# Designed miniproteins, single chains, continued (5): the designs that were tried, part 83

Each design is a single chain, and the fold is of that chain. pLDDT is the mean over its residues in the fold that is shown.

## One batch from the design tools (miniprotein)

Design m19061
Fold by ESMFold2-Fast:
Structure m19061 (fold): chain A 56 residues (1-56)
Amino acid sequence: SSLEVLELSKELDELNEEVLEYEEILEADPNDAEAKRQLERASVKALAVAVKIATA
């Protein structure tokens, strides 16, 4: 449904913003283990949401 796609698109936008923020943190401190963990988590979630949008 269009509502489901809209909600997934908002979630993807939020996850992409998180990815960008953690990438900036890691550019400043490449050894930030928490930022690396959060970047991977957000990236995996973003991929999953993108697949859901593509297959909806």
Scores: mean pLDDT 86

Design m19062
Fold by ESMFold2-Fast:
Structure m19062 (fold): chain A 63 residues (1-63)
Amino acid sequence: SPSVEEAKKRLKEIDKKAEEALTKEHMPQSEVDTLRQQEINELLAEALKAGDEEAAKLIMEYG
């Protein structure tokens, strides 16, 4: 579905941001992991509020 495709795209952007924070900004791994998990949790909350169970399941399996 379009919502699942959008969730996949947003998860990929979260990973890219985490990689850049680690490799380019030299943030500690623990801080990068915390921020990544917070963004995944926020995306999950959005999917749950929208009633998109397929997107929510994908996000839960990813995080």
Scores: mean pLDDT 82

Design m19063
Fold by ESMFold2-Fast:
Structure m19063 (fold): chain A 96 residues (1-96)
Amino acid sequence: SPSREEIERAIASALARMVAALAKLELEREELPEEVRRLIEEAIRKLLEAARAIDAGDLERAVELLEEAARLFEEAGDLEGARLARRLAERVRELA
């Protein structure tokens, strides 16, 4: 059976992928300026890189990537995406 820490890492990785998927669905539904779209696409990339870092046990790198994703969402005006990315960063910090 997996340890509690392994389960919590798996949940954090899954949540990062879910936030990326939600942002991708928003890009498909909304006509956004090209500059805003590029910021959200880069935030999605950072979230997926963070999920891979969590899966690899590189929690410090995952936190850095989640904070980068949050900044990109803020710059794009996606305040909910920024909040979700910051909550994930805090969650991952608790696993370190």
Scores: mean pLDDT 89

Design m19064
Fold by ESMFold2-Fast:
Structure m19064 (fold): chain A 98 residues (1-98)
Amino acid sequence: MPVGVVTALELGLPEEVAKANEEEVEETMALIEEAELMAAVALSIAKREGNEEAKREAEEVLRLVDEAKEALKAGDVKKALELAREALERARELLKKM
């Protein structure tokens, strides 16, 4: 049974979930990290340029990253992976427009 404490791979995951979905967990964590870094860069550029639309979009991507981290902590690897992929795609599209 989960002990209500989640610890694994710096984000905290139930050990059984991490073992069962090791490859997907590692992929999800990598996508979360890339999306967060790209969104932070986009937010920095948007603030520097005074682009309020780009700032809002970057903040939305960061919200998706937070939701992906929470899904991963809850053991919902599939939801975390979907959110991480969406966040990364949005971050890439945002940076292309800037």
Scores: mean pLDDT 77

Design m19065
Fold by ESMFold2-Fast:
Structure m19065 (fold): chain A 65 residues (1-65)
Amino acid sequence: GMEEFVKKVNELGKALRAGDLEKAKEYLETLKPFMDEETYKKALEALENGDYETLEKVLVEAYLS
């Protein structure tokens, strides 16, 4: 459910604050069922580019959809 989405997003944020990009990518992959392929691709590209502001916006849009 959406509560699981929020929990996984929080864990992704914790991994990013710890500098653990590999773990952050793993958490993002577990979010695939909550978004379409294009949204997932945008989130992954933002994460890989270190654009965490865009990543947050994309994840919020996925939650609101």
Scores: mean pLDDT 80

Design m19066
Fold by ESMFold2-Fast:
Structure m19066 (fold): chain A 62 residues (1-62)
Amino acid sequence: SEKEEEFKKIVEIQRKGAERARRRLAALPPAPDEEARVRISEEIGLEVVREVNKEIEEWEKK
């Protein structure tokens, strides 16, 4: 069904997004303190969420 195909595509986009987040976090230099570490991690997380949402939106336009 179209809904099943859509779900599978969304899951694929989300999985690739999670891999990008992991790679970006791993590439960061050590944070000066715990507060900075949390803030930077949240900023990267929000960036990836925006990218994933945009990718889903672009796919749905087709």
Scores: mean pLDDT 82

Design m19067
Fold by ESMFold2-Fast:
Structure m19067 (fold): chain A 67 residues (1-67)
Amino acid sequence: MEEEKERLREEARRLTVEAGQAIHEGMDKNEPKKGADEASRLGRRAVELARQAGEETPPGGVFRKSG
């Protein structure tokens, strides 16, 4: 079962990276709204996977929780 949790955490981490990538691409293409929307979807998936792994936040999350 620990292996399953590790897989979920790894996937959540990858989704977090992709969320950052989406923001960056949106800014580059002068479509920050679309980039932010895509990042929001990816971020939500990452949070869901992290919770399934028994964590309330994604491991090494870059979310601006208190920015």
Scores: mean pLDDT 71

Design m19068
Fold by ESMFold2-Fast:
Structure m19068 (fold): chain A 84 residues (1-84)
Amino acid sequence: MEEAWREAEAVFLLMKAKVLVGEGKYDEAIEYAKRAIELDPSLEASAYVVIAQAYKGRGEFDKAKEYAEKALSIDPNNEEAKKI
């Protein structure tokens, strides 16, 4: 099941990206979140939230807002995206 392995890897990468944001490793978090989207596009909304949080942590508020709005366009009820 090639698809199921890819989806499991994508979820793992997204979880890793969330941990990296918490640790202040924003560049690494963005890379892991982008990789998760490449493997499983259904994670796009959650991954954009992580990317937005990483840009906010870097002080790149314009980029943070851009990705938060992208996440909200996919999932309007995403509370984490609303906080960015």
Scores: mean pLDDT 79

Design m19070
Fold by ESMFold2-Fast:
Structure m19070 (fold): chain A 72 residues (1-72)
Amino acid sequence: VTVTVEEEVEEREIRGADPSVVRKQVHYRLTVTASGRGPVLEIEGTVDEEKAPQALANLREAADATVAWVRA
């Protein structure tokens, strides 16, 4: 069985009514697809830049567990 993992990470700068204030966010999307089954895991979310490394680490751990399950 062929398993494909697709990770998309987008950095965003958000400006409100005050142009001197810039908030940085990271939008992420993770899809795990198994040949013949289609997507078996889809996770999407947005977090503050400071939380992004932990959020992405948690996503990759979930993807690894899903890949192991599909290959079992």
Scores: mean pLDDT 75

Design m19071
Fold by ESMFold2-Fast:
Structure m19071 (fold): chain A 80 residues (1-80)
Amino acid sequence: SEMLEELKKLLSDKDPEVRAAAVSALAATGDPAAVEPLEKALSDKSPLVRKAAREGLEWLATSENPEIAARARAALAKEK
């Protein structure tokens, strides 16, 4: 969706608060396409953004869609 693409663009913003808000909004969409950007955000330079990515993936891991839940759990398992 257009909103998903706009949120993904905000993940490249210079402001870590903007990136963290975009991460949280991506997770809230419940879209399977949100999992990959959230996984990448786990490696963000800002601890605020990394925290938002962990929380977002934990939320998606509880999804009623088993494919989304499995992908989110796999992403969390790769965290250092």
Scores: mean pLDDT 82

Design m19072
Fold by ESMFold2-Fast:
Structure m19072 (fold): chain A 98 residues (1-98)
Amino acid sequence: MKEAKEHLREATEHLRRALEAADAGDLEAAIRHLEEAIEHLKKAKEAAKDDPLIVEAVEKAIEHAKEAIAAARAGDLNGARGHALEALLYAQGALNAA
């Protein structure tokens, strides 16, 4: 679980940065941080693959991060913020369980 925790910490940091960027209206910066968060979430999922509760939480975080990117690309600031926050909550839940 050490490797999964390290990737979850990196993912939560990027999700916080994405949310801050979205709150500031910087959708380009929000997208970049969401993409970095997804890469770390994928690595966390791989490292935690034998823990179904952590895997489920990480999959939910990835789903919301992808929806946040889609909203940001559409110029939907409220959608981008909402999905980025949901992704952060699921990623923090996974980190606390790991």
Scores: mean pLDDT 88

Design m19073
Fold by ESMFold2-Fast:
Structure m19073 (fold): chain A 74 residues (1-74)
Amino acid sequence: SRERFLADVIALDRELSAEYDKGVAEGLTPEELRARLQALADEWIERLKPHYTPEEYERLREVAQQLVDAYVSA
């Protein structure tokens, strides 16, 4: 459902935001920070994959990548 999709995207964004702040506080390089956020996003989408159709899963992958890119490109 769209409500589930939105809730999951919001949850990922919150997790990425927290991990970004933590990584910045730890003094991670931009490359280390990207790798950490990418790993978090990849694990998140794999956990959610069984709950979505293939088309919805492709959209989740795109949104997850956009979120990671937004944090490390800001």
Scores: mean pLDDT 85

Design m19074
Fold by ESMFold2-Fast:
Structure m19074 (fold): chain A 96 residues (1-96)
Amino acid sequence: MLRLSPEVLEEDLANFEKALPQIEKDIEEMRKAVESGDPEAIRKALSKAIALLIDTAFGLYVAEETGREDLAKRMRELQERVKEVIDEANKALESL
């Protein structure tokens, strides 16, 4: 378990709430990149998706530790969407 102070968790929580609209846009842009069939665009989308999977996992941890069930649910939904993009990207690359 991470040894984070309540003050650090509250700062991280605020940062994740501010990032939510951008995360949704990033997921949509990654989906479009995969649909384009461009191998370079798909690889870039895959790299972004992996990084975002790590970020949303940490966001989930922060939300659970701060008792923000609404944000925790949101992070789980985003994480599932990111996993779908990773699966689609890998499948698209295998078809090339």
Scores: mean pLDDT 79

Design m19075
Fold by ESMFold2-Fast:
Structure m19075 (fold): chain A 83 residues (1-83)
Amino acid sequence: LEELRKEIEAWLAETKPKADAAYEKKDEKEQLEIQIELGEKQIKLLEKLAEELKESDPELAEELEKKKKELEKKKEELKKKLE
């Protein structure tokens, strides 16, 4: 979990200038691609959290699984806009 969090923070630091440039240029495709990638990182984080909590806090693990499914649905909608 800590390792995944650091990976996401590092990715955000690298991606922020790219996202800012895409916004300045009004590059809708690149903005959507960055949003999709962020969604994928968030889904992975929620999945690992749910797995770790499954034995200690099964109710919270269930809530995290629901949030993961919502993000997966939003990611698919964003992918559809790219096509």
Scores: mean pLDDT 76

Design m19076
Fold by ESMFold2-Fast:
Parts: C-alpha cells; structure tokens; sequence
Structure m19076 (fold): chain A 60 residues (1-60)
C-alpha cells in the first residue's frame, strides 16, 4: 500500500472517535493503524501529530 493511502485510511477510520477520545488518544490510534497498514514510522508520526494539533485547536 502507498504510504499516503495508509495514512489517509487510518485517519478516515479513527477520526469519528474524536468526539469520545482525547486528541492525544486519537493521534495514538492513527499512528498505530497507519503503521499496521504499511505506512513508514515517520509518516505515521507526522500524520498523528497533525491530526492531534487540529483537534486540539478545534476544541479550544
């Protein structure tokens, strides 16, 4: 699987949980799922950080 597709799929599957989980927990689940789908460690970490920051800003 393409790294970008793995990250996009992980975000799509985990993002609905943002209403019940903290931004930190959402980021952790995205990182883990992206890695399981074949994304690189760096890309999975980057995507998790971006989504976490976005959710933190949205909640503030």
Amino acid sequence: MDDNLAVSEAVRRVLPLADTLSPEEVGERIRKLALELGASEDLAESAATVVKNHLTAKRA
Scores: mean pLDDT 78

Design m19077
Fold by ESMFold2-Fast:
Structure m19077 (fold): chain A 61 residues (1-61)
Amino acid sequence: MEELRAELQKARTEAIDALHNGDLDKAAESFEKAAEIAEQLGRTDLAEVYRRAAENLKNPG
């Protein structure tokens, strides 16, 4: 379980770094990964937040 939490933190950090570098595609992929990990942790609300973030990055405006 600690492994999944560490992976979630890593995915979130990768998404933020990608946003800082303007790599929207990579940021979206990282948020999708974070959503999957959050779902595995039973954090459905958190998973929905990350899915929305990824969706907004793919369809901005």
Scores: mean pLDDT 81

Design m19079
Fold by ESMFold2-Fast:
Order: structure tokens, then C-alpha cells, then sequence
Structure m19079 (fold): chain A 58 residues (1-58)
């Protein structure tokens, strides 16, 4: 499902954030945001936006 795909991308974004890879974290967070938007999952979209913001501040 789109929700499961968004969650997988979000998991990857968190992994890359933890490793200090800002670009990788941003790319996965943006993909998760897009999938969450298509799925209509507001909470997932919010989580992905927060990770993207953290990546931008690295």
C-alpha cells in the first residue's frame, strides 16, 4: 500500500539522518511526504516534514 511504502521511506530517512547523511535523509523524507500525501495520511506527512527540516539543519 501507499502507507506502507511511505513508512518504509520514512524509516530510510531516519536511518540516513542517524548516519549524518543529510542528502540521503532529505531525499527519502521528500519521497515519504509525497507518498503520504497520495495516501491521505496527515500524520505520516507531518513526520516526513519534520525529518526533512532536521536534514536541512545538518
Amino acid sequence: SLVEQAKEKLRKAREYLEKGDAQGALDYANEAQKLALEAGDIELRHEAEEIAKEALLM
Scores: mean pLDDT 86

Design m19080
Fold by ESMFold2-Fast:
Structure m19080 (fold): chain A 63 residues (1-63)
Amino acid sequence: SADAERNAEAARRAAEEGDATAAGVAGYQSGKISGNPEAARRAVQAAADGDAEAAAEYALEAA
C-alpha cells in the first residue's frame, strides 16, 4: 500500500510539471500494486495521448 501511495503521489507531481509519460508510468505501477488494472491501463493510455492531467487522475484512482 505504501508503494502504491508513493507512485500515486509521483504521478500527481509529474502531471503538475506537465510530464505525461512520468505520470502514466507511476499510474501503471500504482494500479499494479493496488490491483486496479483498468485504472492502470487508463493512466498509460492518457500518457500516450499526452494528457498529463488525465494520467494523474487515473493514477490516483488506481491507488
Scores: mean pLDDT 79

Design m19082
Fold by ESMFold2-Fast:
Structure m19082 (fold): chain A 82 residues (1-82)
Amino acid sequence: MMDEIQKLAVEVVHLTKDSEKKKEIEELVSKAIQAAAAGDYDKALAYLEKAREIARENGDEETAKKIDEMIKLVEEMKKKAE
């Protein structure tokens, strides 16, 4: 799970065309990964949802799609958490 979410995070950064929004999305994705690693899946999902909204508002549907894949992975991690 963490290897897959890390790979998607790298792809998100490479796909994002706007340099200002790229940094903002990168920071949110980084915070989401840290939250997920700490077991705070609700917080991780909140960060990813915000990153996806920023990508969509800037017409970057490719980045938004990759963030959607990350959201699915975090949801799977939450379901498997004891």
Scores: mean pLDDT 79

Design m19083
Fold by ESMFold2-Fast:
Structure m19083 (fold): chain A 85 residues (1-85)
Amino acid sequence: MEEEEKKKKEEEEKEKLREEAKRKAEEALERAREAAERGDLKEAVEAIRELQEALGEANAAGDLETAKYVAEKGGEAAKYLEEIQ
Protein backbone atom coordinates (compact mmCIF):
# COMPACT_ATOMS: atom_id res chain seq x y z
CA MET A 1 0.00 0.00 0.00
CA GLU A 2 2.01 2.95 -1.33
CA GLU A 3 -0.58 5.49 -0.13
CA GLU A 4 -0.29 4.25 3.48
CA GLU A 5 3.51 4.63 3.41
CA LYS A 6 3.22 8.14 1.93
CA LYS A 7 0.75 9.21 4.64
CA LYS A 8 3.03 7.99 7.45
CA LYS A 9 6.07 9.78 5.99
CA GLU A 10 4.11 12.99 5.38
CA GLU A 11 2.72 13.01 8.95
CA GLU A 12 6.19 12.42 10.45
CA GLU A 13 7.75 15.15 8.28
CA LYS A 14 4.97 17.63 9.09
CA GLU A 15 5.31 16.97 12.83
CA LYS A 16 9.09 17.50 12.66
CA LEU A 17 8.64 20.71 10.64
CA ARG A 18 6.13 22.06 13.18
CA GLU A 19 8.40 21.38 16.17
CA GLU A 20 11.46 22.71 14.34
CA ALA A 21 9.65 25.88 13.22
CA LYS A 22 8.46 26.64 16.77
CA ARG A 23 11.89 26.01 18.31
CA LYS A 24 13.65 28.03 15.58
CA ALA A 25 11.24 30.94 16.08
CA GLU A 26 11.80 31.01 19.86
CA GLU A 27 15.60 30.85 19.43
CA ALA A 28 15.56 33.57 16.75
CA LEU A 29 13.39 35.86 18.89
CA GLU A 30 15.79 35.52 21.84
CA ARG A 31 18.76 36.25 19.54
CA ALA A 32 16.97 39.34 18.18
CA ARG A 33 16.34 40.59 21.73
CA GLU A 34 20.00 40.07 22.74
CA ALA A 35 21.22 41.73 19.52
CA ALA A 36 18.97 44.75 20.17
CA GLU A 37 20.34 45.06 23.72
CA ARG A 38 23.86 45.20 22.23
CA GLY A 39 22.85 47.46 19.32
CA ASP A 40 23.98 44.75 16.88
CA LEU A 41 21.87 45.40 13.78
CA LYS A 42 23.52 42.62 11.73
CA GLU A 43 22.74 39.94 14.32
CA ALA A 44 19.18 41.22 14.67
CA VAL A 45 18.72 41.01 10.88
CA GLU A 46 20.06 37.43 10.90
CA ALA A 47 17.54 36.54 13.61
CA ILE A 48 14.72 37.97 11.44
CA ARG A 49 16.01 35.84 8.54
CA GLU A 50 15.80 32.72 10.75
CA LEU A 51 12.21 33.63 11.65
CA GLN A 52 11.42 33.95 7.93
CA GLU A 53 12.86 30.44 7.36
CA ALA A 54 10.77 29.09 10.25
CA LEU A 55 7.64 30.66 8.73
CA GLY A 56 8.45 28.96 5.42
CA GLU A 57 8.79 25.62 7.22
CA ALA A 58 5.45 26.11 8.99
CA ASN A 59 3.78 26.94 5.67
CA ALA A 60 5.34 23.84 4.08
CA ALA A 61 3.88 21.76 6.94
CA GLY A 62 0.42 23.25 6.24
CA ASP A 63 -0.03 24.15 9.91
CA LEU A 64 -1.79 27.51 10.20
CA GLU A 65 -1.45 27.61 14.01
CA THR A 66 2.33 27.13 13.80
CA ALA A 67 2.54 29.71 11.00
CA LYS A 68 0.60 32.22 13.15
CA TYR A 69 2.89 31.50 16.11
CA VAL A 70 6.03 32.09 14.04
CA ALA A 71 4.57 35.25 12.44
CA GLU A 72 3.80 36.63 15.93
CA LYS A 73 7.41 36.03 17.00
CA GLY A 74 8.54 37.77 13.81
CA GLY A 75 6.50 40.83 14.78
CA GLU A 76 8.13 40.91 18.22
CA ALA A 77 11.61 40.62 16.67
CA ALA A 78 10.83 43.49 14.26
CA LYS A 79 10.07 45.73 17.28
CA TYR A 80 13.56 44.97 18.63
CA LEU A 81 15.02 46.10 15.28
CA GLU A 82 13.15 49.42 15.58
CA GLU A 83 14.75 50.00 19.02
CA ILE A 84 18.27 49.98 17.46
CA GLN A 85 17.42 52.16 14.44
Scores: mean pLDDT 76

Design m19084
Fold by ESMFold2-Fast:
Structure m19084 (fold): chain A 107 residues (1-107)
Amino acid sequence: SAAERAALEAEAEAALAQAEKTRAEAEEKLAQVRARAEAARADASRAALAARLEAAIARAEELLRRGEEYRAQAEAATDPRERLELLRAALSYYQGALSVLDVALAA
């Protein structure tokens, strides 16, 4: 129905907004972890910390890449229900990246 389509489109717009916000937060924290990794690499006594931060960066980048793949699929989707599910998948991956980066920043 037209009402059901409109409701799904509204949910998809909300999911997109959440995904964009979470991605932006993850990108900011990725920059912070990168700065800490660079500082740790300059200090031989912090080699273990540098390795842990580099591992967190690699994992966060992979999660962000997977989220971006789902976001791109959502942009190509013509069915609002499919678009919503793809955007929720993208958000889940972006939240995963944010979680990895939050743990790295707390170390």
Scores: mean pLDDT 91

Design m19085
Fold by ESMFold2-Fast:
Structure m19085 (fold): chain A 81 residues (1-81)
Amino acid sequence: MTAEDRRANVEGFLRASGETADRPIDEAFYRALLEAVAVGSEAGAGVDGRTVARLAEALHAGDEAAVAEAVAALRAQAAAA
């Protein structure tokens, strides 16, 4: 899976989550985000917890610029793996 594919997968999850914006971001949401990120990694280790935490914080803040930065960081991690 390419870095672009991993980014698209994460962005798809973020868009789907936006449709449920009326619910709080809870443990189930974070678990689903982790699963979405992990789907693109053969070893499950290509993306570190800091990248995932950055995405979660950006989503919690509702900051599109921060989400874009977090997605860019995820893309860089995928490219390095």
Scores: mean pLDDT 54

Design m19086
Fold by ESMFold2-Fast:
Structure m19086 (fold): chain A 55 residues (1-55)
Amino acid sequence: MSLQEKLTLVYKGQASPEEIREAVRAITRDLGKLAGWSEEQVEEDAEGLFKLVMS
């Protein structure tokens, strides 16, 4: 499944927790790279967003 399809499933509430975690990490990494974030910042923000989405 592509990242785009995984993201769509997340927004539609049809994704598993593992798929949500994977999609959040992949998107945060790609956006962080474009924005000049460090790998540490990307991992921290991805984990924080995943916790927020799953709470």
Scores: mean pLDDT 72

Design m19087
Fold by ESMFold2-Fast:
Structure m19087 (fold): chain A 79 residues (1-79)
Amino acid sequence: NSEDIQLLNEAARALGVEVNGELRPGENTPEVQALLERLRAMGYRGELSANTLPQILERVRNPKPGDNGVATLAYLLGV
């Protein structure tokens, strides 16, 4: 999904992760690892890995009633 790809790359830029090209959900690259480390440094206490990042984005796409995945991700990203 292009919107998920855009969100992921915007998050990387906002957190100061240098990206050459385009990040994709589920990739296990140094850039994804740097993004996960930034999220941990900002106080994210959930299980963070390249495998769980696509699940977080899925929650952003399909929020359950009372579960605002977009607000949660924005909070975790400090925006």
Scores: mean pLDDT 58

Design m19088
Fold by ESMFold2-Fast:
Structure m19088 (fold): chain A 74 residues (1-74)
Amino acid sequence: HHMEELLKKLQEEYKKLLELRKDGITNNPVSLAYRKRRLEAELKAVESDPAVREDFQAYLKEIEERKKKIEELA
């Protein structure tokens, strides 16, 4: 249950970062890179749990797609 909430929070952070970037509020590449690294570390921790991966493959894939969008911004 808590892992589902964690995955959703990661997805929300990616989406909020993209929205702020479009508005020009977060236009600092250093800040974007820092936030990207943090989210990448959390994704790696989630992916390392085989039980979570088995149940949440769809969520992990969706988060990875959002991470790629942030990479384009950074």
Scores: mean pLDDT 60

Design m19089
Fold by ESMFold2-Fast:
Structure m19089 (fold): chain A 74 residues (1-74)
Amino acid sequence: SHDEEALEKAKEYLEKAEKALRAGDLETARQYVEKALEYIKTLSEEYKEEKEKLEKQANGILTMIDIFEESRAA
């Protein structure tokens, strides 16, 4: 189904984002989170709990990116 494919892609991109973040590649990490969020936004009401969980994970990665970007600017 569309939701199953979107879930798989969202999870894949979030894993790639976390790997990029650990490598210090903040630009690549942000791009992968944005791609994951595109798939997350397409999830139907049937998948609302998975959607909320993935959105929380994506926002957590974005928060870490922001912290690291600010640390580099200081």
Scores: mean pLDDT 87

Design m19090
Fold by ESMFold2-Fast:
Structure m19090 (fold): chain A 73 residues (1-73)
Amino acid sequence: GEEERRKVEELRDRALLHLLMGDFDAALETIEELAKLDPELARELAQRLLEAAEERGDEETVARVRALLERLR
């Protein structure tokens, strides 16, 4: 319902802020929580996190994000 939509918007904004701050662990945790409510949007944000982590050479985050994307398939 509308309450779930507001929660999705809150989690999306939080994930995007963590991505902008380079806090990939917090971004991933927020995306995993978002995946319980909106797996399609979580997949889109996980893809953005994957690209950012690859640019930074964060191999651990890359592996964790790839595992999440496989689960959301």
Scores: mean pLDDT 87

Design m19091
Fold by ESMFold2-Fast:
Order: C-alpha cells, then sequence, then structure tokens
Structure m19091 (fold): chain A 55 residues (1-55)
C-alpha cells in the first residue's frame, strides 16, 4: 500500500541518517564533516516531508 511504501522510505532514511552521523562523528576532516552534515540535513528534510504524509 502507499502507507507501507511511505513507512519503508522513512525507515530507510533513518538508517541512512544513522550511518552518516556515525561517519561524521568518526571524521577528523572539517570539509568531510561539513559535507556529511549537509547530506544529513537534506535527508532530515525528506524525513519531515514523509512524516507529514503519515499523519
Amino acid sequence: SPQDQLQAQIFGLLDRIDELTRQREASTDPAERAALAAEIAGLTDQLFQLAQQLS
């Protein structure tokens, strides 16, 4: 269902955010940390959009 697909997308985004957050925490390179932070921010925006559809 569209609901099941939406939930799967949310779980996928959460897993990806967790992975990138761990990479950012492990990185000592400011440029790499900034790039990872930007990617996390983009995924977080997608998560908010999907969560609004879920009610």
Scores: mean pLDDT 86

Design m19092
Fold by ESMFold2-Fast:
Structure m19092 (fold): chain A 88 residues (1-88)
Amino acid sequence: MSEKELEAEILEALARMYLAIAKLFLEKGDKEEAVESAEKAVRLAEKLAELGAKKAAAEILKEAAEIYEEAGDKEKAEEARKKAEELE
């Protein structure tokens, strides 16, 4: 495993953790905190895409878009879906 491969694995794991945290906030009704956690996952997905992990980045962006939609943030949901489509 190269440093770049290890970095991508760490970023993917961290992004998936933030998505899990966001889902927990949605279950509690904490929509604002859910959006904040999903935003952190989106930023990590953008870094993953730059490292060439486009499929993982697209999957994270799609999950973030679902979280944004459930939180009521249609604009962020649309933006995240668009970013995911650009990677595929």
Scores: mean pLDDT 86

Design m19093
Fold by ESMFold2-Fast:
Order: structure tokens, then C-alpha cells, then sequence
Structure m19093 (fold): chain A 65 residues (1-65)
């Protein structure tokens, strides 16, 4: 079920964004590289779950700037 998977992806994105914001700046760059690279590749291949994850993650970061 794509809807359920997208919902899980959004929840995970929110958790990871919160963890990211709690990390020191040096560790944030590594965290983003390890998290965003596979997600971007999957989204580029048409994976809607990966796209939902990226959108939710970016939205959460924008809320904090």
C-alpha cells in the first residue's frame, strides 16, 4: 500500500530531521550525505516513498531554517 508506506516515510523523515537538528554541525553533513544520497537515487527512479520522505525531510528543515 503506497499510502501507508508514504505515511511511514514521512514519520521517519520527521524523526531523522529532529535527530539531524540535535547533531553537531560536523556530523550533520555526514548524516545528510548518507541519508539523502540513496533517497535521491530512489526518487529519481520514480520511487514515490522516497520522494515523500525527501519532501517531508526538507519541509521539517525549512520549518527550522
Amino acid sequence: MMEELRELARREAERLAAEYLALPEEERERFLAETLVPAREAAAQGNEVARAFLEAFEAELRRRE
Scores: mean pLDDT 77

Design m19094
Fold by ESMFold2-Fast:
Structure m19094 (fold): chain A 59 residues (1-59)
Amino acid sequence: MQRERDLYAHGALTLARVLGDEEAIKEVEENRDDLEKLREIARELGLRFARAHNVREAL
């Protein structure tokens, strides 16, 4: 459903913005209609965010 795509897109976009990753921001915007792609992007960004900020098991 579209609300799940919107949730993942918003989450990924927020993470990319916090990381200052302009390429990731563009990738999220370009793939807003692809749920599987959004899930992958969100997962990758979440992992990078955790590593960059030394956050452990914040899930």
Scores: mean pLDDT 73

Design m19095
Fold by ESMFold2-Fast:
Structure m19095 (fold): chain A 66 residues (1-66)
Amino acid sequence: SEVEELKKRLEELEKKYEEASEEKKKKAGPYINLAKDALENGGETLNKEQLEELKKRLDEAEKLLG
């Protein structure tokens, strides 16, 4: 499912985050935390618009972590 794909993206980003510099962590942290909260609280109940917002947050975190 799309939610499972987003969970895998988050897991990969969390691994990159752990290895990142403190400056990258400060910038990417809020996006990762918002994505975690959305997946933990919404899960399979996330609607289309919420899934699109989640994708944008993950995309931004990926750019910030490099």
Scores: mean pLDDT 82

Design m19096
Fold by ESMFold2-Fast:
Structure m19096 (fold): chain A 65 residues (1-65)
Amino acid sequence: GKKEKAKELIVKEAGLSEEQAEELVEFFIRNNLNGDKTAVYAINVLGLSPEKAAKAAKAILKGFE
């Protein structure tokens, strides 16, 4: 489904672990599919660089298209 596609794209394109990808997908769904909030969460809570957070947010949005 869309969650699995988004998770795979995050791992492949942003280079995150499957656990990090799953956490970001759950956050994204819980926060009304908001990519910007998800990128901020990735930086502030998961400690990702702005570049990795942007790639992860782009990947998750692509997974949910």
Scores: mean pLDDT 86

Design m19097
Fold by ESMFold2-Fast:
Structure m19097 (fold): chain A 87 residues (1-87)
Amino acid sequence: SIEEKYEEIEREIDKLEMEALALILQLPDPAVRAALIAELTALSKETKKRMEEAVEEGDLEKLEEIYRETKERLEALIAEARALIAA
């Protein structure tokens, strides 16, 4: 069902968000940490709203599209945090 797919996607997104947050918290500059935490928080809120709307509409394709877009954005944020730690 779409609800089972939503639960699966939510778990995968939660894993990526936790990985991103763990990396961001390693950054020495408090201003950079605050900015990336704000970006992660805004993305999380936006994604949850978009996914809930897709589930309410019964739009499985839209739910899967939101997941792909969100995964790409979270992976980009993780890569940015890793690069900043290495610098």
Scores: mean pLDDT 89

